# Designed miniproteins, single chains, continued (4), part 71

Each design is a single chain, and the fold is of that chain. pLDDT is the mean over its residues in the fold that is shown.

## One batch from the design tools (miniprotein)

Design m14456
Fold by ESMFold2-Fast:
Structure m14456 (fold): chain A 58 residues (1-58)
Amino acid sequence: KKKLEEQIEALKKKLQEISDEITDLVLNNSPQAVIEEKKKEGFEIQEQLKKLEEQLAA
């Protein structure tokens, strides 16, 4: 129970940090390739989050 909740919170925090990094990259006119790399990382974390939340809800 606690471990799954902690993992979910950690991933939510990391996803928020990546979202903030993407915003900063866009604001700084960073190369599109760099922005896409960060978006990919965010999507992977989002998928892990959904899987863990599904396990917690079961």
Scores: mean pLDDT 80

Design m14457
Fold by ESMFold2-Fast:
Structure m14457 (fold): chain A 66 residues (1-66)
Amino acid sequence: SMADEEADRLVDEMLKKNLSREEVIRKLNEFGDWLRSQGLSDREVQDIVSLTARRWAERRAERERE
């Protein structure tokens, strides 16, 4: 879906830029606002943003082990 593609793109961007926790939270909030503008419900937005945050954290942890 478009939301899944944007989530993957955002995770890649946040990792490439090595953003701080504060910048990541800001980007995730902006992503949530964008999802709402696309007509998603608050529940759908919460689920997608939470999954995106988890995916970022997992990939960041993997990179720190290299």
Scores: mean pLDDT 84

Design m14458
Fold by ESMFold2-Fast:
Structure m14458 (fold): chain A 79 residues (1-79)
Amino acid sequence: SALDEREARLAAMARQILDVLLDPSVSDEQKLEAIVARARELYPDVPDEVIEQRARLLMEYAQAHPEELQAARAALEAL
């Protein structure tokens, strides 16, 4: 169904974002650019300034709470 397809897409996007955030070979600048690019694809009607601000907040949270991101990724893999 359309609902199942949407849930699958959201889960795939969440996994990709978490993979980028948890990858130690990717620089903080590259992580921010990747998150912004993915967010713009998912939310094309949201202003770029808002997307960038939210991406920076997500980056700060990820840096402060890496264990929580690892747990979230493990939970998504279990689905």
Scores: mean pLDDT 79

Design m14459
Fold by ESMFold2-Fast:
Structure m14459 (fold): chain A 89 residues (1-89)
Amino acid sequence: GTADLLAKLKEIVEEIKKETDEKKLMEYVDEGMAIVEQILATGDKEAALEAARLLKEGAMLALKKVTNPKDISYLIGVLLRAIGYELDL
């Protein structure tokens, strides 16, 4: 259900807060994006808005810790996509 997906996404954001390894941070962001796409596919606008906000938080937290220009560019893309989801809901 959407509640289980949101709970998993919240857990991923908490892991991003604690993680310092850039490769693991990027893996968490990718897992978070996959969950957000699953929530969007349900058509639940309230869950989708919360998911977009969580993805935005996770991407912003990861951006503070990454140094690789490729990873920075990717995370900016994720952040913009999350903002786009919020505007479309």
Scores: mean pLDDT 89

Design m14460
Fold by ESMFold2-Fast:
Structure m14460 (fold): chain A 110 residues (1-110)
Amino acid sequence: SLSPEQLAQIEQLAQEIITLLNEMIEKDFTPEELEKKYEEIQGLLNQILQILKESGVDPSLLTKIQMLIIAASTEVYLGVKLWEKNPELAREQLRAAIDTVQAILDLAKE
């Protein structure tokens, strides 16, 4: 089970990811700036995963969250890659990533 301190760290990291995703949706970033934001989000997702691995959470819960982390990463990647060709679909992928990160946080609280 997660300690209160570990859960607070995951909540903070999830909030940082959501903030970055909202910035990507709302501001006119260049593709290069979006790639930097994607790298930052990947780092934050990896930090969440490390906390969970070190906490000794149930393997079934860990597997579910790992799958959601992969989904969030893929959604952000598609948002960045589609940005110039289909900016509407790119923003929808980034919104989907926000929902997926919220699901990670909700599952971590259980």
Scores: mean pLDDT 90

Design m14461
Fold by ESMFold2-Fast:
Formats: C-alpha cells, sequence, structure tokens
Structure m14461 (fold): chain A 65 residues (1-65)
C-alpha cells in the first residue's frame, strides 16, 4: 500500500510536467492518460489529464479488478 502511494505521487509529478509541456506547446485542447501499476504490474490507478480551452482538469480513478 505504501509503494502504491509513492507511485501515485510520482505519477502526479509527471502529470504536472506534462501539463506544463502541453501548455508551453500551445495545446489548449488535449487529453493525456497516466497509468499507475501495483507491484505485480496490475493497473490500480489512472490519472486523466484534460485540457479544454486552456482549462486543466486532472481526474484520478481507482481500478478494482
Amino acid sequence: MEALLEKALEALKQAQEKIEQMKKEGITNGSEVIEVLDEERKLVLTFTIDIEDGRVTVTATGEKA
């Protein structure tokens, strides 16, 4: 469980960097997905980054098998 939290925090940092890169490139409409895997490489968390007319929304969704 602790390792998953650390991976989620790293994914959030990556999401922030991607958002800044997309804005720097003038992307006002776009979507990016960052997947977080557990220790067995199973998908457990997904971060969806949506940019609409310069507005950034980050949604975290937990996946249960």
Scores: mean pLDDT 72

Design m14462
Fold by ESMFold2-Fast:
Structure m14462 (fold): chain A 71 residues (1-71)
Amino acid sequence: SLEELVKRADEAHKQGRFDEAARLYKEAAEMATDPEVQAELYLKAAGSFAQSGNYKEAMEYGRKALELLEA
C-alpha cells in the first residue's frame, strides 16, 4: 500500500539508507492520486536523492513536485 511504502521509506531514511529511501518515496509518489500528496512524496524523494549524491534525480523529482503544486 501507499502508506506501507511511506513507512518503509521513513525507516530507510532514519537509518541513513538515503538511496533506498529515495526509491521508496518515488514509488509511493507514483501510487498517489492526490496531487498535493504526490508532490510532497516527490519532494521527499528529491531530498533523499540529494543526500545520497544523486543530484540529477534530485533535480528531476523536485521539478515534478513543483509542476504538481503549480497546476
Scores: mean pLDDT 86

Design m14463
Fold by ESMFold2-Fast:
Structure m14463 (fold): chain A 85 residues (1-85)
Amino acid sequence: SDGQNLGIIGDVLDLVKGIGLALKQGEDFQELKDFLRDYLRRQGFSDESIDQIIQILTDWYNGKISEQEALDKIGEIVEKELKKK
């Protein structure tokens, strides 16, 4: 289906938003990062893209960027990864 990539983008963004909110609520940062890394590797993401996504999530957690900016940047990385296939 031509819509398959849009579904995956939505699923990844929902997961990242959920993880970011859990981090803001005091959940273990290392455990959530490790979970997200494994999930993205299972989806076929490159280590470079995974590291960029984790860095953006870390910057959002530390208040260096807004939620909207973090989601926009992560969405661009996810879209580029899915367009390579």
Scores: mean pLDDT 76

Design m14464
Fold by ESMFold2-Fast:
Structure m14464 (fold): chain A 87 residues (1-87)
Amino acid sequence: VDDLGRELGGVMTQIYGSVYGTPAEPQVRDLLGQLARAVSSGDVEAARRYAEQLRELVKKTFPDSESLHELTERLLELAVRHAEALA
């Protein structure tokens, strides 16, 4: 559980850093905040929804960024797993 939280936080930081200073930054920051809250409350459905919304936003805004797409897939896996562990 603690390890999942650290891994999730690391991936969230990498995603935010990748969009820092871009027009997508405010939306990504908002979605990451909503995701963190959903995970902390054990809300698996909300965590999945916010992670999927972030993945879709990234795919539309940065279609050629394979590394960023991989980070959003990792975020979805970690967020759902961590939320389930806290549920």
Scores: mean pLDDT 84

Design m14465
Fold by ESMFold2-Fast:
Structure m14465 (fold): chain A 63 residues (1-63)
Amino acid sequence: SLEELQERGIVQGLVARARERQPEASPEELLELAIELAKQYGIPVTEEMKEIMREIIEEIEAA
């Protein structure tokens, strides 16, 4: 759905920004940084969003 696409896009942006800040970060560190950035931008961090974050981080690690 459009909402799911928007949420995934937001998460992709957050993870990309986290990687830019800490290029050597582990997957767990990237997750923590993405959560921190979301909070700084006033984006609510739900369990569903954390799941999407882990999924995106896995995709980055696989690439």
Scores: mean pLDDT 80

Design m14466
Fold by ESMFold2-Fast:
Structure m14466 (fold): chain A 56 residues (1-56)
Amino acid sequence: SAHDAADRGGARGAVLGAEAGSAELGRQVGYKGGMDAGDPEGAEKGARGAEIAGSA
């Protein structure tokens, strides 16, 4: 891409997609956590990481 402004705009879409993906991962981890006794809190931290990345 030749337009930096357009590329910067795309970053917002990527961040929003990451937030939605983190919510989906929370469901996946919750389902698996019941079987493997995983750490479901890890999924929540992942979602927070995506939000913080969007704020930065």
Scores: mean pLDDT 50

Design m14467
Fold by ESMFold2-Fast:
Structure m14467 (fold): chain A 92 residues (1-92)
Amino acid sequence: SKEEIMRRLIHLAGELVLLRASVLLLKRDPSASPEQLALADRMSALLDQGADLIGQAEKAIQAGDLDTAQKLVDQAEAVLAEVRRLYAELKA
């Protein structure tokens, strides 16, 4: 349903903001290693991809194209899952 897609989209948008803040804090840490900074750059690129997919999903919802919106939300979830995986690698 449109309501389910909207709830998923709101959740993803919130997660994106949190992950983006975490990456920015890492990049500002004077003790960050070159390896951590390289991983932060990779996460930043994936977060930009996730933000683009979320924006496309919002436009699809506004156009009434719920099938396209659902596919874009699924793609955004996969991208943010990869960011979470990389962030967990930093914590290990």
Scores: mean pLDDT 88

Design m14468
Fold by ESMFold2-Fast:
Structure m14468 (fold): chain A 120 residues (1-120)
Amino acid sequence: MPSLEELAERLRETFERLSGKLEEAAKLLSKDKKDELNKLLAEARNFLEEALRNLNGPLKQLKLKLKELHDKLVEALNILAEAVKENPDNEELKKLYNEMLELFNELNDIMGELEELKEK
């Protein structure tokens, strides 16, 4: 079983990979959608940093910050899902969206492992 510190590093690395794909996808969108995605990504990054600061704190506080991170990423992915529906012939956007869904699932698995380790 990975350590709490190893899971925290994996969470950060997976988030940065997802962030990179979000920035690539945002370049394919209108300015307004790009600005909204960048705002949601910045908010998600802030919740990630708050979760990592609370890594050794109470489980309830860690769970709250991980949920806030999750909810912001869901909002960002929903904007991309709508963009894919509006642009059905854009294979690059579809590919990026699918890659981001895989990274989001990996991120959710890591968040679950962090919560389990903290429950003792």
Scores: mean pLDDT 85

Design m14469
Fold by ESMFold2-Fast:
Structure m14469 (fold): chain A 101 residues (1-101)
Amino acid sequence: MEEIKKLLEEIKKLLDEINTLVSNYQAERDKVIKEGSDRIKKLEAEYDKQIAEALANGDVETAEALRKQRDEEIKKIVRDMVKKLHELDTKLANEISEILK
């Protein structure tokens, strides 16, 4: 009976360690998403002002060039976010695998 109690305590400790890793992973993932979203919103606001000024001056070609630049910069931010999220996914998988060995 005492050996079974010790095994259950060890299992509980292992689950607590995994839960801590998952909580840390979720927090880091949320941070990446928030920081990326905030960067995109700021970038859109900055480009939207420049696009509005170009259109007010009748400069349609400059407005279209600014839209293209905005879209390319957003894609760069999204690629950086995806890369960071993939690195977090890999890290979590490796850390859980190490605990379960």
Scores: mean pLDDT 88

Design m14470
Fold by ESMFold2-Fast:
Structure m14470 (fold): chain A 74 residues (1-74)
Amino acid sequence: MEELGREVLELADRYVAAGVHPEAASLIAQAYVLGLITKEEADRIAAEARKLTDPQEQIDLVRKHLEELLKKRE
């Protein structure tokens, strides 16, 4: 539990440093650490999110991509 939480925080911090909003970064990091998306998918979503200046638009973009990826695995 502690190790998974640390990995989420470390990955989220990297995305925040790259210009992603903290809430959006946390969503991406959690999805990756839980095995729901690949590292390549996580990095791609983060790269798209950081191009947006509005925090809500970043969060909405991340949610949309995560929902689409989860549906493809059903």
Scores: mean pLDDT 80

Design m14471
Fold by ESMFold2-Fast:
Structure m14471 (fold): chain A 126 residues (1-126)
Amino acid sequence: VDFSRIAEDLKKIKDYIPDAETLEIDVKSSALYQLAKYFGDKALEQYFEVLKKNAPENKGVIYFYAAVFAIYLKREDLAIKYINELAESLKDNPELLQKRLTVLLELAKKYGMENVIKKIEEILSK
């Protein structure tokens, strides 16, 4: 895994909000998605922990993508965890948080993840 390349790409798009269709193409075609399907949640969590260490200034975008991966893998507990981390990382930027949560809400609705939907709606109602 090329963490330097990923960190550089995140710096270019840290304020970019990809739509749900673009996220589905990017995430599901990724080697990380295939590895997480095979090796489970620990592989996904370890990957994002290493990425945070290399690009701590990009926590907001890192947690956003972590939540997207968790939703596509149907890991509700991980999705809720990363959504909470996203909300905390962007507490000083409520407009960007709202935009990112709106994308995650659409993904959660598409996949019928009721507990994830409820968590996002709870945060958006604050």
Scores: mean pLDDT 72

Design m14472
Fold by ESMFold2-Fast:
Structure m14472 (fold): chain A 72 residues (1-72)
Amino acid sequence: EELQKLLEELQKVINDRKASIKEKKTRLYEALELAKQGKITIEEFRDILGLKSVEEAKKLLEFFGIDPSKLE
């Protein structure tokens, strides 16, 4: 339930910011590609997407099939 609430809050924050939604979507996919290539750290991924914690960044990476342990 806590993981689902975190995902719902993240989804709601993304949806509520309609004026920047396209930019944030592009930024998300670009950050995911950089993470997949090992070009950024988990902390950089967190900062690029404006996430509150490294733990949230790890869960988001895992959701998209990226192993967060490969990022330092």
Scores: mean pLDDT 74

Design m14473
Fold by ESMFold2-Fast:
Structure m14473 (fold): chain A 64 residues (1-64)
Amino acid sequence: AAAAQAAADALSGARVPDVKIFNEAFEKYEQAKTEEERDKILEEASKRLGLPVETLKLNFEALK
């Protein structure tokens, strides 16, 4: 929750829906136990946010 909120704040300049999608995806990513689950979360978030999977992964890892 706190880490997911920090991720949302990192996108404070983006549209509100994008901030919520990022926050939700980060929460799921942090809770994922396998690489397959993380990759699936990143792919879905990438499609919703219009950002590369690699960029999202880097941001999520930096916020852990």
Scores: mean pLDDT 71

Design m14474
Fold by ESMFold2-Fast:
Structure m14474 (fold): chain A 96 residues (1-96)
Amino acid sequence: SLSPESQQRIANLEAAEPEALALVGGRDTPRRGLYIALLAYWIAYRKNNDEGAKDLALLLVERLGERGLPQEVVDKIKELIENNSSAEELAKVLLS
């Protein structure tokens, strides 16, 4: 079960970038939960002044690599995070 804090981060993602949540939430993949968590932490950093959330987003990118996401995609997501890109741009790369 999701904590209240995790539910609030997902609600904040939906409010800020509903298209990003729709892209990853609509995809039937075993990585879906990690994709949602990654984007929710990324929005917490970008929009909700949660400085620690960027490190958690980067940790989730590494976990996705360990769970079979190609290294090229992992590297591209890290590049987009460093360039302060939108959650929608991250979602499109995750689903490529």
Scores: mean pLDDT 86

Design m14475
Fold by ESMFold2-Fast:
Structure m14475 (fold): chain A 94 residues (1-94)
Amino acid sequence: MTVVAGSNDVEAALRVAELLAQHAARTGEDIRVENPPGATVRIGDARMLDSGDAEIEVERMAPGGVPVERWLVTASRDTGEVTVTRLPPVVQLP
């Protein structure tokens, strides 16, 4: 399945990612996500894990096209529960 998603709002993008992850977990199918040009918050593909859970990554992009914030959205097949985990910063000082 292919969907078009992506946003300029982090909360809106995370909400869409939650719905896509839940759908993937419920159906057992990967979802390919296409982000429109100019989306500053990008949504990755929803992928099925061996457990039957689904995961999807969300990234906020700086003007230079560098991911400055990242989140992992995971949906449980068994409970339908969604977990949003902030991933480590992409840029770190030495």
Scores: mean pLDDT 77

Design m14476
Fold by ESMFold2-Fast:
Structure m14476 (fold): chain A 80 residues (1-80)
Amino acid sequence: MKLEIKEEGGDGSEKMQEIVKKYKLSEDEALALGIAINNALGKGEEGEGVAELGDIKVEAKVVAKDNNNIEKLEAVIERL
């Protein structure tokens, strides 16, 4: 089953809390998404990151406004 996340603007920590509440993510899904976002941000201003945690795979594309803020986030969470 695939869950698509598309979000704009916000501080990374606050945006993650909003996404967890809005999409009703489990702790493992939230952790995997956070890892994928960090991997994407490690590639610079615009990047893509992947994370796998147990039966969960996350692919994230992030556009950063600066080192602390996200301008745009697109992610796909797949449960295997």
Scores: mean pLDDT 75

Design m14477
Fold by ESMFold2-Fast:
Structure m14477 (fold): chain A 83 residues (1-83)
Amino acid sequence: SMSMLEEEKKEMEKFKEQVQRQLEEFLRLVREGDFFRAELTLGSMVLSMSTLAVVYRKQKFYDMAEEVEQMMEEIEAQAEEAL
């Protein structure tokens, strides 16, 4: 429903803020040379985002799935630039 879609958008905004904080922590760990913890953090984030994208596609919320997919690409790009 439209009401449910609006609630999903708000949850995605919160998720985006959380992922941004986790990305900042990942970049901090890379700068400190803690590559082991950085890799674990990145892997956890990518896996969670991948799972969320699959769930939204199954629920026919394609716009939300595409937004999650874009966030995954942004994380991977920033990780590559940091290394």
Scores: mean pLDDT 71

Design m14478
Fold by ESMFold2-Fast:
Structure m14478 (fold): chain A 63 residues (1-63)
Amino acid sequence: SAAEMAALKAEAAEQLAYARAVGVPEAEIAALEERVRAARTVDELAAVMAEINALIAAQEAAA
């Protein structure tokens, strides 16, 4: 649904803000923001969010 997609995109945007705060490079953030914007399905958003979470975990492990 459009409402579900909007809610997931908002959640992805919040996760990207956190990724930026923990030091994920801006080039990677920009690429992921574009993928979130372009996403047309829940499955595509789930894949992007998994990638965002993996980058956050890698950055936190490196700290």
Scores: mean pLDDT 85

Design m14479
Fold by ESMFold2-Fast:
Structure m14479 (fold): chain A 71 residues (1-71)
Amino acid sequence: MVPQPSKEQLQQALKEADEAIELLKKEGNEELLEAVELIKKGLELLLAGKEKEGLELIEEGLRKLLEIAAA
């Protein structure tokens, strides 16, 4: 019973992901950039109604972020 995010929340998250991608490109942090790009692609798939594929990509991106944070 986890509520799904609204369309407005997904659109806001996409905007924030785009801003993060721009900053990470400027910093040259390729590992964080790849993780955030996966999350962005997952959010785009959720907005397109492809819930399973979107959640899988978000999970992969979050896993990569966790691995980077643990290093």
Scores: mean pLDDT 79

Design m14480
Fold by ESMFold2-Fast:
Structure m14480 (fold): chain A 98 residues (1-98)
Amino acid sequence: SSVQEKLREMVLLEAEVTVHMMLVFVMLKYKADKEEVLKTLEKAIKKIEEIEKKVKEIYKELKADPNTTPQQLAMADQTLKTIQDIKKWLQEQLEKVK
């Protein structure tokens, strides 16, 4: 169904966000060069802002679709929240590394 396709897309977008977060986490843990960390953080934040915009649109479509179950909508809400939390963490790391 279109609902299942949208939920699958959201999961893949969350996975992409998580990969960006993990790269930054590894670079920070292993004391990568400051300029490389800053460059990676700026690219990650920009990419995640683009992904968040897409996820918000998908969430809006799921919320409007009468075929979306309450459980599916709650999962979609949690995905959006996770992406927003990761973006916030990356922004906090950027301020700390500056």
Scores: mean pLDDT 89

Design m14481
Fold by ESMFold2-Fast:
Structure m14481 (fold): chain A 73 residues (1-73)
Amino acid sequence: GEKIVETAQKLGKKYGVSPKAVALIGTSEIEGVKLTPNSLAASLFISVSTAQQILEKLKPHAKEIAKELKKAS
């Protein structure tokens, strides 16, 4: 539990996004679930345009984020 939260916070600071956004992108990559701008916006209670910007920023790092979160679990 606690190490996952700390890892999400660290990655959130690194990428300039909320820890919850990092956690959602990492877990979607681990589980093989397709994360869309609409699904991310609904999960974070943000606009679709903001969710699209977050996805574009984090998509190149999704595998790294997944790996770090999996190590922390």
Scores: mean pLDDT 81

Design m14482
Fold by ESMFold2-Fast:
Structure m14482 (fold): chain A 67 residues (1-67)
Amino acid sequence: DGSLTAEQAALLQQARDELIAKYGAEQVLSMTLAQMAQLMRQEGRPDQAAVLEEVARRSAAVRAALA
């Protein structure tokens, strides 16, 4: 199915929590998933970046299909 695994969901939540702790909730809310993924890669967290990139890719594909 199209759902995230429990491990992917945990990595996604951890990435959000880390970004909120560092940049604040308002700043993180204004970011795209792609921007969050780029920051995670710069921080040396490729696992978290990969999950964010996958979610962004799926969301972009859904938007394209609806056009």
Scores: mean pLDDT 75

Design m14483
Fold by ESMFold2-Fast:
Structure m14483 (fold): chain A 100 residues (1-100)
Amino acid sequence: SMEEILEEVRKQLESAHRLLDELLAAHPDRRATVAAAWRALVLGELERTFAENPDPEVRRAIAEVVIEHLREVQARHADDPALVAAAEEVIAAVRRRLEA
Protein backbone atom coordinates (compact mmCIF):
# COMPACT_ATOMS: atom_id res chain seq x y z
CA SER A 1 0.00 0.00 0.00
CA MET A 2 1.04 3.65 -0.35
CA GLU A 3 1.16 4.10 3.44
CA GLU A 4 3.52 1.10 3.79
CA ILE A 5 5.77 2.49 1.02
CA LEU A 6 5.86 5.96 2.65
CA GLU A 7 6.61 4.48 6.10
CA GLU A 8 9.53 2.47 4.61
CA VAL A 9 10.84 5.64 2.91
CA ARG A 10 10.64 7.57 6.22
CA LYS A 11 12.55 4.79 8.02
CA GLN A 12 15.27 4.70 5.33
CA LEU A 13 15.68 8.51 5.46
CA GLU A 14 15.91 8.52 9.29
CA SER A 15 18.44 5.65 9.13
CA ALA A 16 20.57 7.64 6.65
CA HIS A 17 20.31 10.75 8.87
CA ARG A 18 21.41 8.70 11.92
CA LEU A 19 24.44 7.48 9.95
CA LEU A 20 25.13 11.09 8.88
CA ASP A 21 25.13 12.28 12.53
CA GLU A 22 27.49 9.42 13.51
CA LEU A 23 29.92 10.22 10.65
CA LEU A 24 29.89 13.98 11.39
CA ALA A 25 30.66 13.25 15.07
CA ALA A 26 33.49 10.86 14.10
CA HIS A 27 34.93 13.16 11.38
CA PRO A 28 34.30 16.83 12.32
CA ASP A 29 37.19 17.92 10.02
CA ARG A 30 35.66 16.15 6.96
CA ARG A 31 32.17 17.69 6.90
CA ALA A 32 32.11 18.27 3.11
CA THR A 33 33.21 14.66 2.40
CA VAL A 34 30.60 13.29 4.84
CA ALA A 35 27.87 15.48 3.26
CA ALA A 36 28.81 14.19 -0.23
CA ALA A 37 28.75 10.55 0.97
CA TRP A 38 25.33 11.06 2.63
CA ARG A 39 24.00 12.71 -0.57
CA ALA A 40 25.22 9.74 -2.68
CA LEU A 41 23.61 7.23 -0.25
CA VAL A 42 20.24 9.04 -0.21
CA LEU A 43 20.22 9.50 -4.02
CA GLY A 44 20.99 5.80 -4.55
CA GLU A 45 18.17 4.72 -2.23
CA LEU A 46 15.74 7.15 -3.90
CA GLU A 47 16.64 5.98 -7.43
CA ARG A 48 15.78 2.39 -6.40
CA THR A 49 12.54 3.51 -4.68
CA PHE A 50 11.35 5.56 -7.71
CA ALA A 51 12.31 2.73 -10.12
CA GLU A 52 10.12 0.31 -8.10
CA ASN A 53 7.16 2.74 -7.99
CA PRO A 54 6.08 3.88 -11.49
CA ASP A 55 2.65 5.19 -10.31
CA PRO A 56 2.71 9.03 -10.61
CA GLU A 57 0.54 9.48 -7.48
CA VAL A 58 2.86 7.27 -5.38
CA ARG A 59 5.96 9.02 -6.82
CA ARG A 60 4.52 12.45 -5.89
CA ALA A 61 3.72 11.25 -2.33
CA ILE A 62 7.29 9.84 -1.98
CA ALA A 63 8.73 13.17 -3.23
CA GLU A 64 6.67 15.14 -0.67
CA VAL A 65 7.88 12.92 2.23
CA VAL A 66 11.51 13.14 1.02
CA ILE A 67 11.48 16.93 0.53
CA GLU A 68 9.87 17.44 3.98
CA HIS A 69 12.57 15.26 5.59
CA LEU A 70 15.41 17.03 3.74
CA ARG A 71 14.10 20.45 4.85
CA GLU A 72 14.17 19.12 8.45
CA VAL A 73 17.78 17.94 7.90
CA GLN A 74 18.70 21.44 6.63
CA ALA A 75 17.06 23.02 9.72
CA ARG A 76 18.92 20.68 12.13
CA HIS A 77 22.25 21.43 10.36
CA ALA A 78 21.70 25.10 9.41
CA ASP A 79 25.32 25.94 10.41
CA ASP A 80 26.73 23.41 7.89
CA PRO A 81 26.74 24.95 4.37
CA ALA A 82 28.06 21.75 2.71
CA LEU A 83 25.20 19.66 4.15
CA VAL A 84 22.57 22.34 3.39
CA ALA A 85 23.82 22.35 -0.23
CA ALA A 86 23.89 18.52 -0.40
CA ALA A 87 20.26 18.36 0.79
CA GLU A 88 19.25 21.01 -1.78
CA GLU A 89 20.88 18.91 -4.55
CA VAL A 90 18.82 15.87 -3.46
CA ILE A 91 15.62 18.02 -3.44
CA ALA A 92 16.45 19.21 -6.99
CA ALA A 93 17.00 15.60 -8.15
CA VAL A 94 13.66 14.50 -6.62
CA ARG A 95 11.84 17.38 -8.36
CA ARG A 96 13.44 16.39 -11.70
CA ARG A 97 12.14 12.81 -11.26
CA LEU A 98 8.56 14.16 -10.94
CA GLU A 99 8.93 16.19 -14.19
CA ALA A 100 10.00 13.08 -16.13
Scores: mean pLDDT 88

Design m14484
Fold by ESMFold2-Fast:
Structure m14484 (fold): chain A 90 residues (1-90)
Amino acid sequence: GKYLIKTKLRNGEIKEVVLDSSLSAEEIAEKTGVSLGLAARILNAMRNSSAKYVLVTEDGTTLDFESEEEGLEALESLPDSMEAALIIKL
């Protein structure tokens, strides 16, 4: 299936991309600009989470949300130095 990925980079930049779960972690890292470690966590959430809105962070946190708005507020509230991604199942 397809997923909308909203990624917060270390400089505070938010980047959006549509991906599918057939991609490798390396391809996700190239398309999103995140570290390979966070890309692997994004891939794991796309393949193994049943939740529609999932936030993953570089420090290993995974959080499920009830709405896109709640997930976005959480993503934007993180420190600018922290990489994270909100994964939205399409």
Scores: mean pLDDT 85

Design m14485
Fold by ESMFold2-Fast:
Structure m14485 (fold): chain A 71 residues (1-71)
Amino acid sequence: SDDDRIKKEVEEFRDLLLSHEDSPREEQLQVIQKKAREWSDTFSDDITDELLLEMGKLYQERLEELERRRR
């Protein structure tokens, strides 16, 4: 189902973010942009929009975690 595929893609993206946690910000952004492009080329606009929304949430959570660790 589309829900199962979206869940799998979100899980894989979470793992991808974790693998680049210690990478420079510029490299992290390149990885994110590449993944967004791959999703846009692979899925319908509706599915891509949902994936991009989840991507934004995961990245925001990571930024908040980084700020908490710093302080």
Scores: mean pLDDT 77

Design m14486
Fold by ESMFold2-Fast:
Structure m14486 (fold): chain A 98 residues (1-98)
Amino acid sequence: MLAEDARRITEEAVALLEERGDEEGARRVRELGEELVRLAEEAERVAAGDPADPAAQARLRELGLRILELLREIFRIVEAPEEHLEALERSIASGRAL
């Protein structure tokens, strides 16, 4: 993933959450997006090196897994509107759904 793609995905996700009035989701996605961009920039730097280097290949796998984890979290937040998350949190706090 290019760092520009990471920035674009973050901006689009934040815009969608803000349009839905999910200010907490938008804030969380901004935090996740900053880390996503950082990892994407490191992946670009590592990938620009020797493609036959086993250490570089291992690092790219580690970065790729972390990037996927962050993307899954961002997509979960975008797919779960604030009202549904608040309802789930209230249900958990009450100990059981009646």
Scores: mean pLDDT 74

Design m14487
Fold by ESMFold2-Fast:
Structure m14487 (fold): chain A 63 residues (1-63)
Amino acid sequence: MSIDEALGQAAPPLRQRHGVTVEELSRAALEAVSYIRKNNLPASQVPAVLEEHLRREKARAAA
């Protein structure tokens, strides 16, 4: 599974679960993919890394 495939599978349910905007999801996804690529993490880590960056994006929006 590629990083892009894993991202496509993880993003819709996380967007629905957390009630975030498309813009918030897009920013979190860009940060998550960058982190995964820089640290040479497997695609299996995409859901966990995406959710962590989504939480950070949501916290930033609330500040």
Scores: mean pLDDT 79

Design m14488
Fold by ESMFold2-Fast:
Structure m14488 (fold): chain A 99 residues (1-99)
Amino acid sequence: DPVEEARKRLEERGIRVDDATLDALAAQIKAHTNGKYSDEEARVLALLVIEVTGTADFAEIEKAGKYPLVEAAILVGKSDVRELSFEELKTALEWLAER
């Protein structure tokens, strides 16, 4: 389960993610990407955004805005995150989370 595996990685880093925060961030990702991804894909991407920002505080993630998604698009050589496939966005966010 990719959602469960992403959540476990965050817990190993001491980052706790409640379901309300995960749902809210997944909804925001879907909004920023024109609903392109499935609910499960959006949840995986939400957990990766939390890894990139280093926080599960929704207010702090909101302050970062769509910045991790914009960085991911730049890494893939795209001008807009809405052009990225799930695999492209996932891979770019995973790379950003390693930094």
Scores: mean pLDDT 75

Design m14489
Fold by ESMFold2-Fast:
Structure m14489 (fold): chain A 88 residues (1-88)
Amino acid sequence: DDERELELAREYAERLIKKLEEAGLKKAAEVVRLSLKASLAAFAGNYEEADKLVAEAVELWKTLSEEEKEKLREIEEEVGKEIEEKWE
């Protein structure tokens, strides 16, 4: 169910972005925004734009410090558990 998968991805990304912004992790939040935009572009059939957005997200993620990457993983785990509980 592509529509349900897209809704789940959007909700996950929106929750993650909000928590990252609250934590002051602006670059990590932008990585997530780019990843969401890529998913939306792919869903619309804009694969070339999706590939470009994924590349931008990867390059930005590489600029994150080890601390920022660790914080991102911790918040990803937290949001993932919240979403899992809601959709189960």
Scores: mean pLDDT 82

Design m14490
Fold by ESMFold2-Fast:
Structure m14490 (fold): chain A 85 residues (1-85)
Amino acid sequence: SLEEEAERIVEEMLDIVRNSKNGGEALGKLIGLLDSKTPEQLEAIKRILDERLPSASPEEQADLRFIKAVVDFVLGMRELDEEFA
């Protein structure tokens, strides 16, 4: 269930990247999507991205690396928020 949901979210994020006018639009939409996700969902998404990266096409690898950077950023921001009481 969690893995299936993570796979669907990764496909949705890929669609966002592919259909965005520019990187700024893609970034904003990805942050908005991920901001509503639990830490468990974000970790599952990271696992799916890490599993897909080695076998992906060069074009998909670029998109997946961008998505992974945004996921890592969102997780990092949540950790930072927890440090500032």
Scores: mean pLDDT 84

